# Designs tried in a protein design run: designed miniproteins, single chains, continued (2). Part 38

Each design is a single chain, and the fold is of that chain. pLDDT is the mean over its residues in the fold that is shown.

## One batch from the design tools (miniprotein)

Design m5288
Fold by ESMFold2-Fast:
Structure m5288 (fold): chain A 97 residues (1-97)
Amino acid sequence: MDKEIALGIADILKGIANLLESRGDYVGAGEAYEKAARLLIDAGVDEQVAATFYINAAKAYKKAGKLDEANRVLDEALSRLTDPEAIAQLEKAKKEI
């Protein structure tokens, strides 16, 4: 996938996630952020950007009371990313869950 197209779709998904959070749909917001993160990784976008979306997904799942889902999404990110800065962001987020 084109990186510019992937970034554009991720930005739309972020907008959808923000709208869902404003309505109290934290599960829907988490799913939107998770889809954006996977899209960004598959497109080869900077891993730090993808990590930010995974972290937002985990935070949304935590707000929904879905602690297992929050940990799962961070563990998926840690298994897929290799950038030391991205890994550091994910490890910090996991300690805050």
Scores: mean pLDDT 88

Design m5289
Fold by ESMFold2-Fast:
Structure m5289 (fold): chain A 62 residues (1-62)
Amino acid sequence: SVSKIASELTGKQLIAMANDDQAAIDQAINDAAQRLIEEVGKDKALELTKSSPKLLKAVQEL
């Protein structure tokens, strides 16, 4: 579900930020973008992510 993907991304970002791990932050965003496309399709994933520039960019590039 979209809500589960959002919750998982938030959790992964918090852990990565606590560890100052930029690569882990970027990976979490890419994983969330891929899962959103799989769940709802690219067009709807673009609409859902328009308020999050980094996540929107990841969806656009996939």
Scores: mean pLDDT 80

Design m5290
Fold by ESMFold2-Fast:
Structure m5290 (fold): chain A 73 residues (1-73)
Amino acid sequence: SSNELTILRALVGIGVGLSARQLAQYLAGTLDLSVPAISRHLQRLAERGLVRRDPVTGRYSATEAGRAYVASH
């Protein structure tokens, strides 16, 4: 979806791990999504192997596949 691509582009551009809440704050001017909605999109991106969740911090970061996907879209 366009929302998932926008979230993935943000993670690739930032280059560091962010929580769903931090992503919601960062994207507030671009994407009018609640924290639970962003979390759901992050879970879908993780299922596709495009992002990874750190089990210690709970933060999401783009994978190599995620970076390649953004470069081609």
Scores: mean pLDDT 86

Design m5291
Fold by ESMFold2-Fast:
Structure m5291 (fold): chain A 87 residues (1-87)
Amino acid sequence: EEKKLEQKGVSLYTGGLIQLVGVGVDADLQDKEVGDIVFEAANAAARDLEEGLKLAEEAIKKASPELAEEIRRAVELLEEGQRLLES
């Protein structure tokens, strides 16, 4: 059902943005440089997902393995949410 896919898309996209902001807070406490990039990625993703994803990949490259995994999880939610919203 089309409306259910839209609801799932909004939920996943919003969840991804919230997760990315949360990861930014965690990252800022451990590594300010990574935290700054994650916050930039979240801000960019709210306007332009493609730009946000590029910044998220930059953060992943500089992050610890644990932070990188958290960033990837948020990115997957954003990408899935966007796909459902465009479906």
Scores: mean pLDDT 80

Design m5292
Fold by ESMFold2-Fast:
Structure m5292 (fold): chain A 97 residues (1-97)
Amino acid sequence: MTIDDLVEEAERLIKEGLSEEQLLELGLKTPDPEKRKVYVTALLILRVGDPEIVRRYLQLIEDARNNANEELLARLAELAEEAERAGRSGEEVLRSL
């Protein structure tokens, strides 16, 4: 599903009159991650008030996820190795950042 499809489906749910509470409940209950994305997108549109701003943010998140995952994984690996060398847990190292 594209970001445009997500925003379109989210706007449809908002036009049908679903509240933030209903969207949150549906998002928590659905086992389908794609449907969950639609409900979360609808919640964001309701809170931000502008679907075009939400579309832009979702695009930036996807771009960051595609580009930053390797850098984030490399940084997490470095932190785990630093924790092992220091005799500290990875959680303690992450908390100190």
Scores: mean pLDDT 68

Design m5293
Fold by ESMFold2-Fast:
Structure m5293 (fold): chain A 62 residues (1-62)
Amino acid sequence: SVDEKVKEINAEARKLTQELLAKGYSREEAIKKGNEFRDEKLKELGIDGDAYTREKVRELLA
């Protein structure tokens, strides 16, 4: 499902951030790179990360 793919992408993004921190990147750069990776992969699936988050917030408030 799409939600399973999103979870996988988020896990890969977190792993990338950890790898960059281990390589001596700053926390800010490592997080930025992880977020860029996540956003790129979500766009490949036709998902706007911000729109996806807004939809989930709306579902929670309904």
Scores: mean pLDDT 74

Design m5294
Fold by ESMFold2-Fast:
Structure m5294 (fold): chain A 81 residues (1-81)
Amino acid sequence: SASEEELLAYAREKLEEANVPEEVKELFLRQLREAYRAYQAGDWERAQRLLLTAFAEASARHPELSEVLAEIVDEVSRMMR
């Protein structure tokens, strides 16, 4: 399993490559960190809900980012396993 630092570094790189606005990037990374911490606490259900919420909120406000956000959530979810 990837560390919190590795997971956030991956997500940050992908968000930067896609030119995601800083406000969206900061909020999304914070939500991913919370999901990782829930995962580390053994709460897989909460971690998944946090990941889905992060995707849903960002995608609702920025539909044009939906593809890259989905890719990040899928990979981050895999990295946690």
Scores: mean pLDDT 84

Design m5295
Fold by ESMFold2-Fast:
Structure m5295 (fold): chain A 96 residues (1-96)
Amino acid sequence: MVAEARRRGEEGRRFFEELVAETGDPALAQARTYERAADYAGTELESPEAEAAYREASALYRQMHEAGRYDFDLDVQAGVHVVKAGVHITIALRKK
């Protein structure tokens, strides 16, 4: 389980780097990375709570993209949702 989470983290980093190269916008790249994480959490892990948390984080980064500027408060709020997603993923993996 830890190795699987680490592998997905590496895949997410590579996906983020590819999206930054493609979009030219780190906020949009991060939003799409969290959308992919939400899809995985909802489908493969069957954790609707983790899915919802990642979708909230993605929405905050999309808001930064639409504003055309980095926003520290939105970044902090997104980080809180990512931590919540991690907790729910841990719970889902233990229920297997």
Scores: mean pLDDT 76

Design m5296
Fold by ESMFold2-Fast:
Structure m5296 (fold): chain A 78 residues (1-78)
Amino acid sequence: MQDQILGMGNRGVDIMRQSSDTQATRMARTMGRNGIGLARSNPDTSGAIIQAFDRGASTGSPSTSRVLRDSRRQVRSI
């Protein structure tokens, strides 16, 4: 089960890499909004959410990385 969850996460990152910059950036904006919302409702999850954003940013295009790094800063301000 844990291996399947990790596999799904890695597959999501791979899909973003294969997607156009525009599509990947839109996905990153949606993920950013959802992550920020989750951190606001449960601040204890902020560390894990920041780690996920950092992982996505290191793998994405420059536009995707900027969106995820901005979302990371917003989570840190919570």
Scores: mean pLDDT 68

Design m5297
Fold by ESMFold2-Fast:
Structure m5297 (fold): chain A 85 residues (1-85)
Amino acid sequence: AAAADRQRGLLLLSEAGSEVMKAQQALKNGDYEEARRHVKKAEEIIKELKTLVDNGSISPEDKAAFRKAAEIIEKQVKEIKEKVE
């Protein structure tokens, strides 16, 4: 259980980061609709990651690391949203 939850957390973090990267590329290309779509996906993935961190069988050290990484992605999402609104 613990190992599976940690692996799921790493996958979610990777997917959220990928969606932020895609949103940034769409923004650079002037594709504001595409940027908003990827931002929404990143927000949904980070929400799932936070739920996993709060409820899952993950070590306290890994929980702290995942929370910090989620906060960084949330800041990036906010910056993109400010530029597409």
Scores: mean pLDDT 86

Design m5298
Fold by ESMFold2-Fast:
Structure m5298 (fold): chain A 61 residues (1-61)
Amino acid sequence: SLAEEQLKDPDIVEQDSYDLGLQGASQERMDAFIDYVERVGGKEIADKGRQAFLKGLEQRK
């Protein structure tokens, strides 16, 4: 799990979200992570994380 300070860094959130997608994490797990990111780091960082997760899922295919 990322520390609160790391959730305010878009590069860290994007990388972790991308890796989560590459691992084939569930939509439920992604939603829980992104909800927490939005609460701590804000919507812009959360949106970048969501996009990175989807890119990870596409690369997994």
Scores: mean pLDDT 80

Design m5299
Fold by ESMFold2-Fast:
Structure m5299 (fold): chain A 94 residues (1-94)
Amino acid sequence: RIDELQKKFDELAKEIRDALEKQKVSELPKELQEKYVEMVVLRFEIHVLVNKLNEKAIENAIKEAVKVVEEELGKEYAKKLEKKLKEAVKKIKE
């Protein structure tokens, strides 16, 4: 599971990195901005699984990720991310 998440993260990170060499996250096409949010979700899932985060640490990690995305992409993407992160937590606990 972790290895599969890591591979998917690495693929998205490489694609986004190439784009970010030429422009900021906020300047990316909508498709790449959505991939960036997906990459943030994958990074969060890996972090929770690898470090076996407790409830409090998970809450803090969600707040930090949402804050960063709000600063980079605005409130709409931040709300979308928060929903996806909460859904990911539910799936991890299964």
Scores: mean pLDDT 79

Design m5300
Fold by ESMFold2-Fast:
Structure m5300 (fold): chain A 83 residues (1-83)
Amino acid sequence: MLPSDLSQAFSAVVDEAWRALQRGDFETATALNLAFSAGGLAYDAGVDPAEVTRLLNQATEYGNNRDAEGVRRVAEELRKLAE
């Protein structure tokens, strides 16, 4: 079972991606989808759930600020942790 905080962090990324789509911000929505996928891979690779939670929450904050590049940097960090 996913830890509660990690589960909430994944849900927050999904909600933020939905908000980005509703405003027509496809760059931010795509970046948030990449962060979600990278977060899942990092968790499956055995990365500390607290670290994955922290990074997913950071992606949500960048997404809320319409910073697609910030979200992409978080997705890349999560992808590297999954290696």
Scores: mean pLDDT 88

Design m5301
Fold by ESMFold2-Fast:
Structure m5301 (fold): chain A 67 residues (1-67)
Amino acid sequence: SMLEEREKELLKKFEQIPLEGQQELMELQQKLAEAGVSEEEAFEILEEKITELYEKYPGEKREGKPA
């Protein structure tokens, strides 16, 4: 399905985003849910944000937890 394909593409981009950017996305998701934005509209907004963050941090790996 189209949603599954989009989720796969977003997941690939999401994996390249550092933890700070991933937290921003989670915070945005919560704000959209609280605002009563539809799941479909929220997904589009998150997709744009993920793409922006991915372009900002091209190929950067996730920050690990320091010992």
Scores: mean pLDDT 72

Design m5302
Fold by ESMFold2-Fast:
Structure m5302 (fold): chain A 67 residues (1-67)
Amino acid sequence: SKLEEAKKLMEKLFELLLKSKEMTPEERQKVAPEFQAIAKKLEELSKDPEVRELIEELAKKKEEELK
């Protein structure tokens, strides 16, 4: 399911974002390709309107948690 794939990718993205808060600029540059790969895959999946809506909902919920 594209929805499940998008959910797992969003979870990975949020885990990396949380870890990046304690990273140096050099460490963030090393993980940047991983962020880019996840973002590109999510962009492809978001061409499906249902997947796009799920991504937007998950992003809003996590933004509240991350502050």
Scores: mean pLDDT 78

Design m5303
Fold by ESMFold2-Fast:
Structure m5303 (fold): chain A 81 residues (1-81)
Amino acid sequence: MEKEELAKKMEEMMEKLKKEDPELAGKIVLSNEEEAAKLLAEKFGIPLETARKMIKAYLEKSKEEQKELEKKLNVTSTRAP
């Protein structure tokens, strides 16, 4: 199970959660990695290890995307001291 596959599965589950349980989806996003993994594992009945890997992969993808956006924003709105 590659990182990309785990991240995609997580995205799909989050999209489903947003529709079914927006409150739970919000809690997962706002929680620490460990707590988010626990909530995910409990909700979907998956092993905690798998949930942690999914959350980690998803967060890493989000960070990469955020980093890319940050580069674009820095080019656009940098103070340039």
Scores: mean pLDDT 71

Design m5304
Fold by ESMFold2-Fast:
Structure m5304 (fold): chain A 78 residues (1-78)
Amino acid sequence: SMRARVEERIARALEAIRAGRYAEAERLLLSAPSPEELREVLAAVARALVDEPEEEIERGARKAVEALELAARNAPLP
């Protein structure tokens, strides 16, 4: 299901973060197929990064916001 895919993406992102591979975690986050899925992955990544260097947390958050903005701009109006 889509839910299982989201949870697997979260798990992979968390593994990357805990291994210090922040660039890989950001890539996994930005590959989310929808704004909702990206938001869930971002929340999980943010929680995992509460003890990490502020610069890495901020960089990941910025890329997620940029991806959400692009998705919103391309949303079809019914």
Scores: mean pLDDT 63

Design m5305
Fold by ESMFold2-Fast:
Formats: sequence, C-alpha cells, structure tokens
Structure m5305 (fold): chain A 72 residues (1-72)
Amino acid sequence: SAAERERLRQLAEQMLEELKKKVEEEPVSQEEIDSVIEAIENLYGAAVDDEELKKFKEELEKLKKELLELQK
C-alpha cells in the first residue's frame, strides 16, 4: 500500500540520519557504514521505483564518501 511505502521511506531516512549522527560522535568502520547503507538502500528500494532508487543510490555513494572523509 501507499502507506506501507511511505513508512519504509521514512524508516530509511531515519536510519540515514542515525548513521550520520553515529559517524559524527564515534569512529565507525567502513564495513559498518557499508552494511548500514545497504540496509537503507534495501528499505528505500522497496518503497520507490527503479528511476528514483537509481538517483538515491548515487546520492548514497556521494554521502558514503563524505562520511568516510569525516572519519579521517
């Protein structure tokens, strides 16, 4: 349903904000960042079409690089 898709999208956005906060507060391994990003992609992918998912994945790859730079 549309309500279920919206819930999954909100959950993915919440997980992303929690990951950003964690990376700012403590050291996080690349493996943990990769694992959380994959979980976020899976949740978002269940909520959106292929075109929107492709754009989101591109944004996540950019964010992942920024988070890894923050850990240096």
Scores: mean pLDDT 80

Design m5306
Fold by ESMFold2-Fast:
Structure m5306 (fold): chain A 84 residues (1-84)
Amino acid sequence: MNPALINAVKEGNPEVVRIAAAVDYATGGTLEDFKEAAEVAEKNGHKEVARILYLAAADYARQQGRFDEAEEWEKKAKELGVKL
């Protein structure tokens, strides 16, 4: 997992996490890194941070043609209070 991303997740600041996720995405971060970061955020009660990370993972998965995984992560984001 990317240390910069996990550190941002531990702080629980949604804006810092959004920036860290975008940088990781642009510099070759993996889908697994985003999934792990989202799970850490969720376990620490940072639901908005987890939602941002699940949506980022879903978008990245779609770009890689991993549509089934993208749908699973979008579902996780919705369960964290994303309005349908």
Scores: mean pLDDT 73

Design m5307
Fold by ESMFold2-Fast:
Structure m5307 (fold): chain A 87 residues (1-87)
Amino acid sequence: DPYAKLKELIRTLYKLAGLELPSDEDIDKAIPIIVELSGLTPEEINSLSDEDIEEIAKEVLEKAKKDEVDAMVGIAEAIRERVEKKK
């Protein structure tokens, strides 16, 4: 699954927020939106480690709680920044 890391990130974010996990169908609908907003390839997204996923989820949750960013936009920006730092 080329989007396994994104699915893990979304699930981790909801778990950290103390929210019920979204359905697999809702996650699948969010993935193409996040990918398009990030401008990254599936290979670049899959380069993220489990530690990167946890850190990104925490950053996105903090910004979303402050109403500073939409969750999908926040995820897309955070994964892009993390991937660029690895280059």
Scores: mean pLDDT 77

Design m5308
Fold by ESMFold2-Fast:
Structure m5308 (fold): chain A 65 residues (1-65)
Amino acid sequence: GLIRATIVSGKAVDTATGKVYEVGEVLELDAAETRFNEDGMITGRLASTGRPVILGADGVELEEL
């Protein structure tokens, strides 16, 4: 399955790469690899590339596809 992550705040940073995402950008994550951590971080992998991502949960909206 896939999870769609939509960036909704200008504070969404991929801490694995240092990339700052713009509001309205969309990432598709592998649902089996996506985890919601107790510290408010989302860890996952980009479905297209398999690259790891770490995002703040407060900066993204998630939709199961």
Scores: mean pLDDT 78

Design m5309
Fold by ESMFold2-Fast:
Structure m5309 (fold): chain A 57 residues (1-57)
Amino acid sequence: HHMEEERRARLKKRIEQIDKQIEVLKNLMKEHPERKRFYENAIKALQEFKKRLEEEG
């Protein structure tokens, strides 16, 4: 029980970190419109990784 709860807490923390990274990339897209497509692809990759982690939890 305790080990499973700890693993779940770490997973939630990782998902939160990914959400924060996505927010940073969205801000960078506003500052660097010439690289918008690059940041959009990076955000998409992070969203896919987040979905995978959510499926694990």
Scores: mean pLDDT 81

Design m5310
Fold by ESMFold2-Fast:
Structure m5310 (fold): chain A 61 residues (1-61)
Amino acid sequence: IKEKLKKVLEEKIKEHGEESDLEKEVMKLLEEGDVQKAIDLLSEAVGASKEDVIRSILEVS
């Protein structure tokens, strides 16, 4: 599940087409294998729960 979340997150960030400092940080964490920290950063930035972020990512895969 961690590997799938990493791939879907990377794909979703690329689809957004905008690399903000936040997106660069998230991509770096994903490359380092810190999927949990990447999800934490995304949830805080968008004001959503971690569960909502994971659900949204899985829905587009």
Scores: mean pLDDT 68

Design m5311
Fold by ESMFold2-Fast:
Formats: C-alpha cells, sequence, structure tokens
Structure m5311 (fold): chain A 87 residues (1-87)
C-alpha cells in the first residue's frame, strides 16, 4: 500500500539521519541519547499509523525537533527536502 511504502522510506530516512548525527562532532552524547529516544517513539507511532500524510507530518515534526536540539539547520533542511520527495 501507499502507507506501507511511506513507512519503509521514512524508517530508512530516520536510520540515515541517526548515522549522520552519530558521526557529527557538533552533536553531544546527551543530544544523541535524546534523539535516539525520539526515534524509538516515532517508530512506534509510525507502526500504528494508517495514513501516509500523518506519517509524513510526524517525520517533519521529528526533523524540526532535531534542528531545535542540535542547531544543525543545514542538516535539518536536507532531511526536510528528502521527506518532501517521499510525500
Amino acid sequence: SETEKVKEKIKELLEELKKELEKDPRVSQAELDAINKAIENLEKEIEKETDAEAIVTKARAFVQEVRDRTGLDELAEKYMKRIDEIA
């Protein structure tokens, strides 16, 4: 289904974002721990969603949270654009 395809693409995007954040020297361990918990919570919420638009909205909110926590504006913009391509 469309929703299942969006779930798969968003989960892949979240894994890639996590790997980039883990390698970024500007991101502290405390920020990484908070973001990893947010990813776990987001993955649980996405699994329960039946609407692709709701999944995309939650993913955008998460990328904004990453921006707010880390100040990595350019990285956040990159991932927002990738979410737009999925939507």
Scores: mean pLDDT 86

Design m5312
Fold by ESMFold2-Fast:
Structure m5312 (fold): chain A 83 residues (1-83)
Amino acid sequence: SHMAQRAANLSVAAMLLAVAGIVDPETERQAVEDAVGLLKRIADLGYREEAVETAENILRTLEKLGASPEVIDLVRRALEEIR
């Protein structure tokens, strides 16, 4: 669905912004919160498996690239809420 594609794109963008430190911590947190919020909406629409898989992939990638603990915890919390 278009919504799932947008969630994936926003999640990747948030991941890149978080890892690169291109934006200040507040803006970075806001972008990640928006991405995980979209994943929760996808789960609520009945695409729970897709949302979980996307969140797990984001978490794994962020951990591999050394994202901040705050960003990792934000995605981890979203994943637990979606599960």
Scores: mean pLDDT 70

Design m5313
Fold by ESMFold2-Fast:
Structure m5313 (fold): chain A 83 residues (1-83)
Amino acid sequence: MILERLKEKIRKLVEGEVEVELDEEEAKKYLKLMEKGPDEEEYNEMIVDLAFKELGVDKETQEKLREEALEEVRRFREERSKK
């Protein structure tokens, strides 16, 4: 199921265990975000977008799963900070 794979990919991205290949436009976008200093939500959205890209998730499915994916990023980041 795509949702289970999405959660696993998010976990690995938050833990820094995944290498993601970015094109030039995406690399520039994330570089600008990092130079600005992303707030919590901007960082969470970046992780979600990277997970969707890595899994090849279509736009309609991304729209349906975005809120759940964002909640999963927040949950994993909170859990990681505690142990």
Scores: mean pLDDT 71

Design m5314
Fold by ESMFold2-Fast:
Structure m5314 (fold): chain A 86 residues (1-86)
Amino acid sequence: MKETEAVKEFKKFLAENPEILENSIAESIEKNPKSADDLELRIHIAETILKNFLKKSKKKYSKEEIEALREYFAEILEVPKEKIKE
């Protein structure tokens, strides 16, 4: 995994706020209860996690740092990074 500053901050954020991951999964399931397949649901989970992290951090990350976060979420959730929208 590529560990940029943004990814490192995200890992620390998860360690300090484990409920954010659980809540993001629950939100994605609630909004997409009839997802056509598991891949579509996992993409929505990745997008929701990224959105919630960026909203709470209040930091302005560069496009390259946001792309690194998308790549990290794509790897851990096994989804194409190109499908993860900010």
Scores: mean pLDDT 71

Design m5315
Fold by ESMFold2-Fast:
Structure m5315 (fold): chain A 86 residues (1-86)
Amino acid sequence: ARLTLTATFEDKETAEEAGKAAEAILREFPGLRSVRVELSADGKTLTVTADFETVESARRAGIAITRWLRENFPGLLSLEARVEAL
């Protein structure tokens, strides 16, 4: 299963910090197979792609990371999370 997070921030520094934090948090989740973090050309939009062994693990991780980002990054302007079965 794949979790895709797309988050837009007020500035590049906040997006970079959020990306590093999201990767670290996701690496602690059971069933994680891979995680990839990408920043847009302006550095303000973060895309996190994480592959999990199960849809349940991906959904649980998506809920947890979405809540954590919203609570810890006041510069977060938009956030979308998608879970797909692979």
Scores: mean pLDDT 85

Design m5316
Fold by ESMFold2-Fast:
Structure m5316 (fold): chain A 61 residues (1-61)
Amino acid sequence: SSFQQQMDKMYDDLMAKFPDKKDQIDAIYNDIMANWDTMPQPAAFLNMIGFGQDMQIQKAK
């Protein structure tokens, strides 16, 4: 589905940007995908974007 394709792209992008955070990226991706049928797509995308921003903030410390 288009949702899965977009989520996979976000996953790959985060893995490329934060290779030392793979376990955390896997955890959030798996959580979103486990609940994708009950979660609105905008909420899923925002959660992935928010995670990426949070990782960037953590890296800045």
Scores: mean pLDDT 70

Design m5317
Fold by ESMFold2-Fast:
Structure m5317 (fold): chain A 63 residues (1-63)
Amino acid sequence: DPAMRALRLFGIEAPRAVVRRLVDEMVATGSVRREEDPALVRTGDLFALAAEGNPDPARAFAV
């Protein structure tokens, strides 16, 4: 699971502070919702989406 651990740190654990800040800014704009620490798995959806084709949530909302 070394790759999975790295992915978790990258998308959820390590950059969770960065993701939280991005989500917080987008919530202030009204683009997305924000969740606290216990909702990290929900913010992980942003990372999963980025891993698929959109590397950032802001770009995902840009149409």
Scores: mean pLDDT 48

Design m5318
Fold by ESMFold2-Fast:
Structure m5318 (fold): chain A 97 residues (1-97)
Amino acid sequence: MSPTTKAMILSGVELVKEKGFENTTLRDIAKAAGVSVRTAYYHFGSEKRFFLAVKQGYAVGTSSENLSLIAGESEEKSKAIGEDAALRSAERTLKEL
């Protein structure tokens, strides 16, 4: 998926969390993503595709923490967990010495 598609989906998920699914419009999502509604149409080709992308992102966002670890949408968080595990293992080894 393109970076622009990801940014718009993330903005859509955030707006749904803030004001609810029914109160979130395509215009609100485009504005939150810093993209004009017209640019969004050019990118997706149609309003229906934009809507589908947001709904798909919301479904994925429900398990965002789990998917960030697996799918790497937040690679920084996955790396931080790896580093924390390594540091904790090193500290335990030092304590056993």
Scores: mean pLDDT 57

Design m5319
Fold by ESMFold2-Fast:
Formats: C-alpha cells, sequence, structure tokens
Structure m5319 (fold): chain A 100 residues (1-100)
C-alpha cells in the first residue's frame, strides 16, 4: 500500500505548509484559525484525505493546549509527522515482506 503512504505524505506536507505560512505571518496561529483552515482543506478533500487531515488536527490540538501554536510547536509537529511517515513506510515494507 505504497500509494496510500505517498498520499498521506502529500496531505501532511500540504497541511504543514499551510500551518507554517499562518505562523510566519503573525509568529503564532490560534486553534480557532487552524480549525477553520482545516475545515476548508477537508471540504476540498476525499474521504481518505479527510481522515488524514482529522488525524493531523487531533495532533495539533494536543500540542495547542494553550489555544495557539508557535514556530517551536510547528517544528515539533514536523518532527512528529516525519516519524509517523517513516513508521508507515517501514510497516508497509514489513507487511510486503511477510505476505511474499
Amino acid sequence: DLEKVKRTEEVVNKAMQTIRELVKKKGFVTLEELEKVFEELMSQSDEFEREVLGGILATVESLAKKGYLTQADVDKLEQLFQQSLDLLQKNVEERKRKLE
């Protein structure tokens, strides 16, 4: 399921780019602003992309306990998502190995 991993990476990269641009403008972005932006992204997305975006938003909400994200929070999000994508890639490769 390499195609789903690639699609997940594309959705994560688009969402992270959007978050980075919002933080660069003000030095922070509020959870309310993020939820509105994610609602717009989800409206343009299929069911799979909406599920991925929902997972991203949940992770963002867990870091934004103070109600906003700073550049440091964005850097931490990028690390967490890169680790998650690396694990997904490894799991697909291990699954393929076990089925073959």
Scores: mean pLDDT 78

Design m5320
Fold by ESMFold2-Fast:
Structure m5320 (fold): chain A 77 residues (1-77)
Amino acid sequence: MSEEEKVEKLREYLKTLPEAETLFKKPEEWIIEQLRKLVRAVEEGDLSLLNEVSELLAELGTAVGDVLQYAKELAKE
């Protein structure tokens, strides 16, 4: 498999993770935004916002792990 094909497969995989797109393109900004939401949820006692951010982070954590594993498998080909 060519390097170009590996890059295209990763790009297509990222398209299936719309929530993770900003994390990969602007990881610092995305992480800071989620941290600010968590701080605000704690300060305001907004359990709904806390649960929403926690669920999103858990889903994205799994997605990041899957992307890394897929990239490692592509590197072997």
Scores: mean pLDDT 64

Design m5321
Fold by ESMFold2-Fast:
Structure m5321 (fold): chain A 85 residues (1-85)
Amino acid sequence: MSGLPEEKIPSDEEIEEIVENTGGIKDRSTAVEAVRKVLERLKEENPKTEEEVEEIVKEVLEELGDKSDEVGIRAAALRLFEKVH
């Protein structure tokens, strides 16, 4: 399986912009870290559906131990997925 092309991988600045433009996020630093971890998994797995992205978000948030911004982080991750897919 091929991961995401390097040219489609958003920069750290683009990740921060996606998080800033997403409503419902209270801790920007944690949300940016979570979205960066989701991006790393998108690079490896190249998911084809929103359901697969939501599962990745769930696993990343479980690893981080913080679900307070789950809805916002999920929305940001789905925007990231749409942008790179």
Scores: mean pLDDT 75

Design m5322
Fold by ESMFold2-Fast:
Structure m5322 (fold): chain A 64 residues (1-64)
Amino acid sequence: MLYDITNIGDKPIVDFSGKIYGKGETIKNVENVKIHEDGMLTATNADTGTKLLASADDVEIKEV
């Protein structure tokens, strides 16, 4: 299943390659969405294989 993750918080989201997604920006075509123990969300960009880490509190997850 693919998802779009939108940053709805005031802080940027940084993926594991160092790409930065600012407030209101959407990370598209994401798989393996998982909520971590500390409330962090980990996911993988299906197009690039790049992993990302964000606060689950600060993201909107939408099914593609």
Scores: mean pLDDT 81

Design m5323
Fold by ESMFold2-Fast:
Structure m5323 (fold): chain A 90 residues (1-90)
Amino acid sequence: SELEELIREEAEKNPLRARFLREVAELARNGDWEGIEKLKRTELNFIEMLLEVSLEVERKAGVPEEKLAEIEREAEEARRELEERFEIAL
């Protein structure tokens, strides 16, 4: 299977991504779509939480708006990467 081969290749280069792909693949294999939705929601909530905390810390530190925009951009990129990982694991 193409997914199992991808997981093996990623295991040496990016073990965290390989673990995530394996977890999503296992849920999909078992038809646990509720589990997949819960995992996706949990990850999205984590990204949102980190964004809120980062913005609060940086605002208190008095950093310029350009730096705050960079933090928001990084959160958007993380959301896109999460969506890509779910698409690959299907």
Scores: mean pLDDT 75

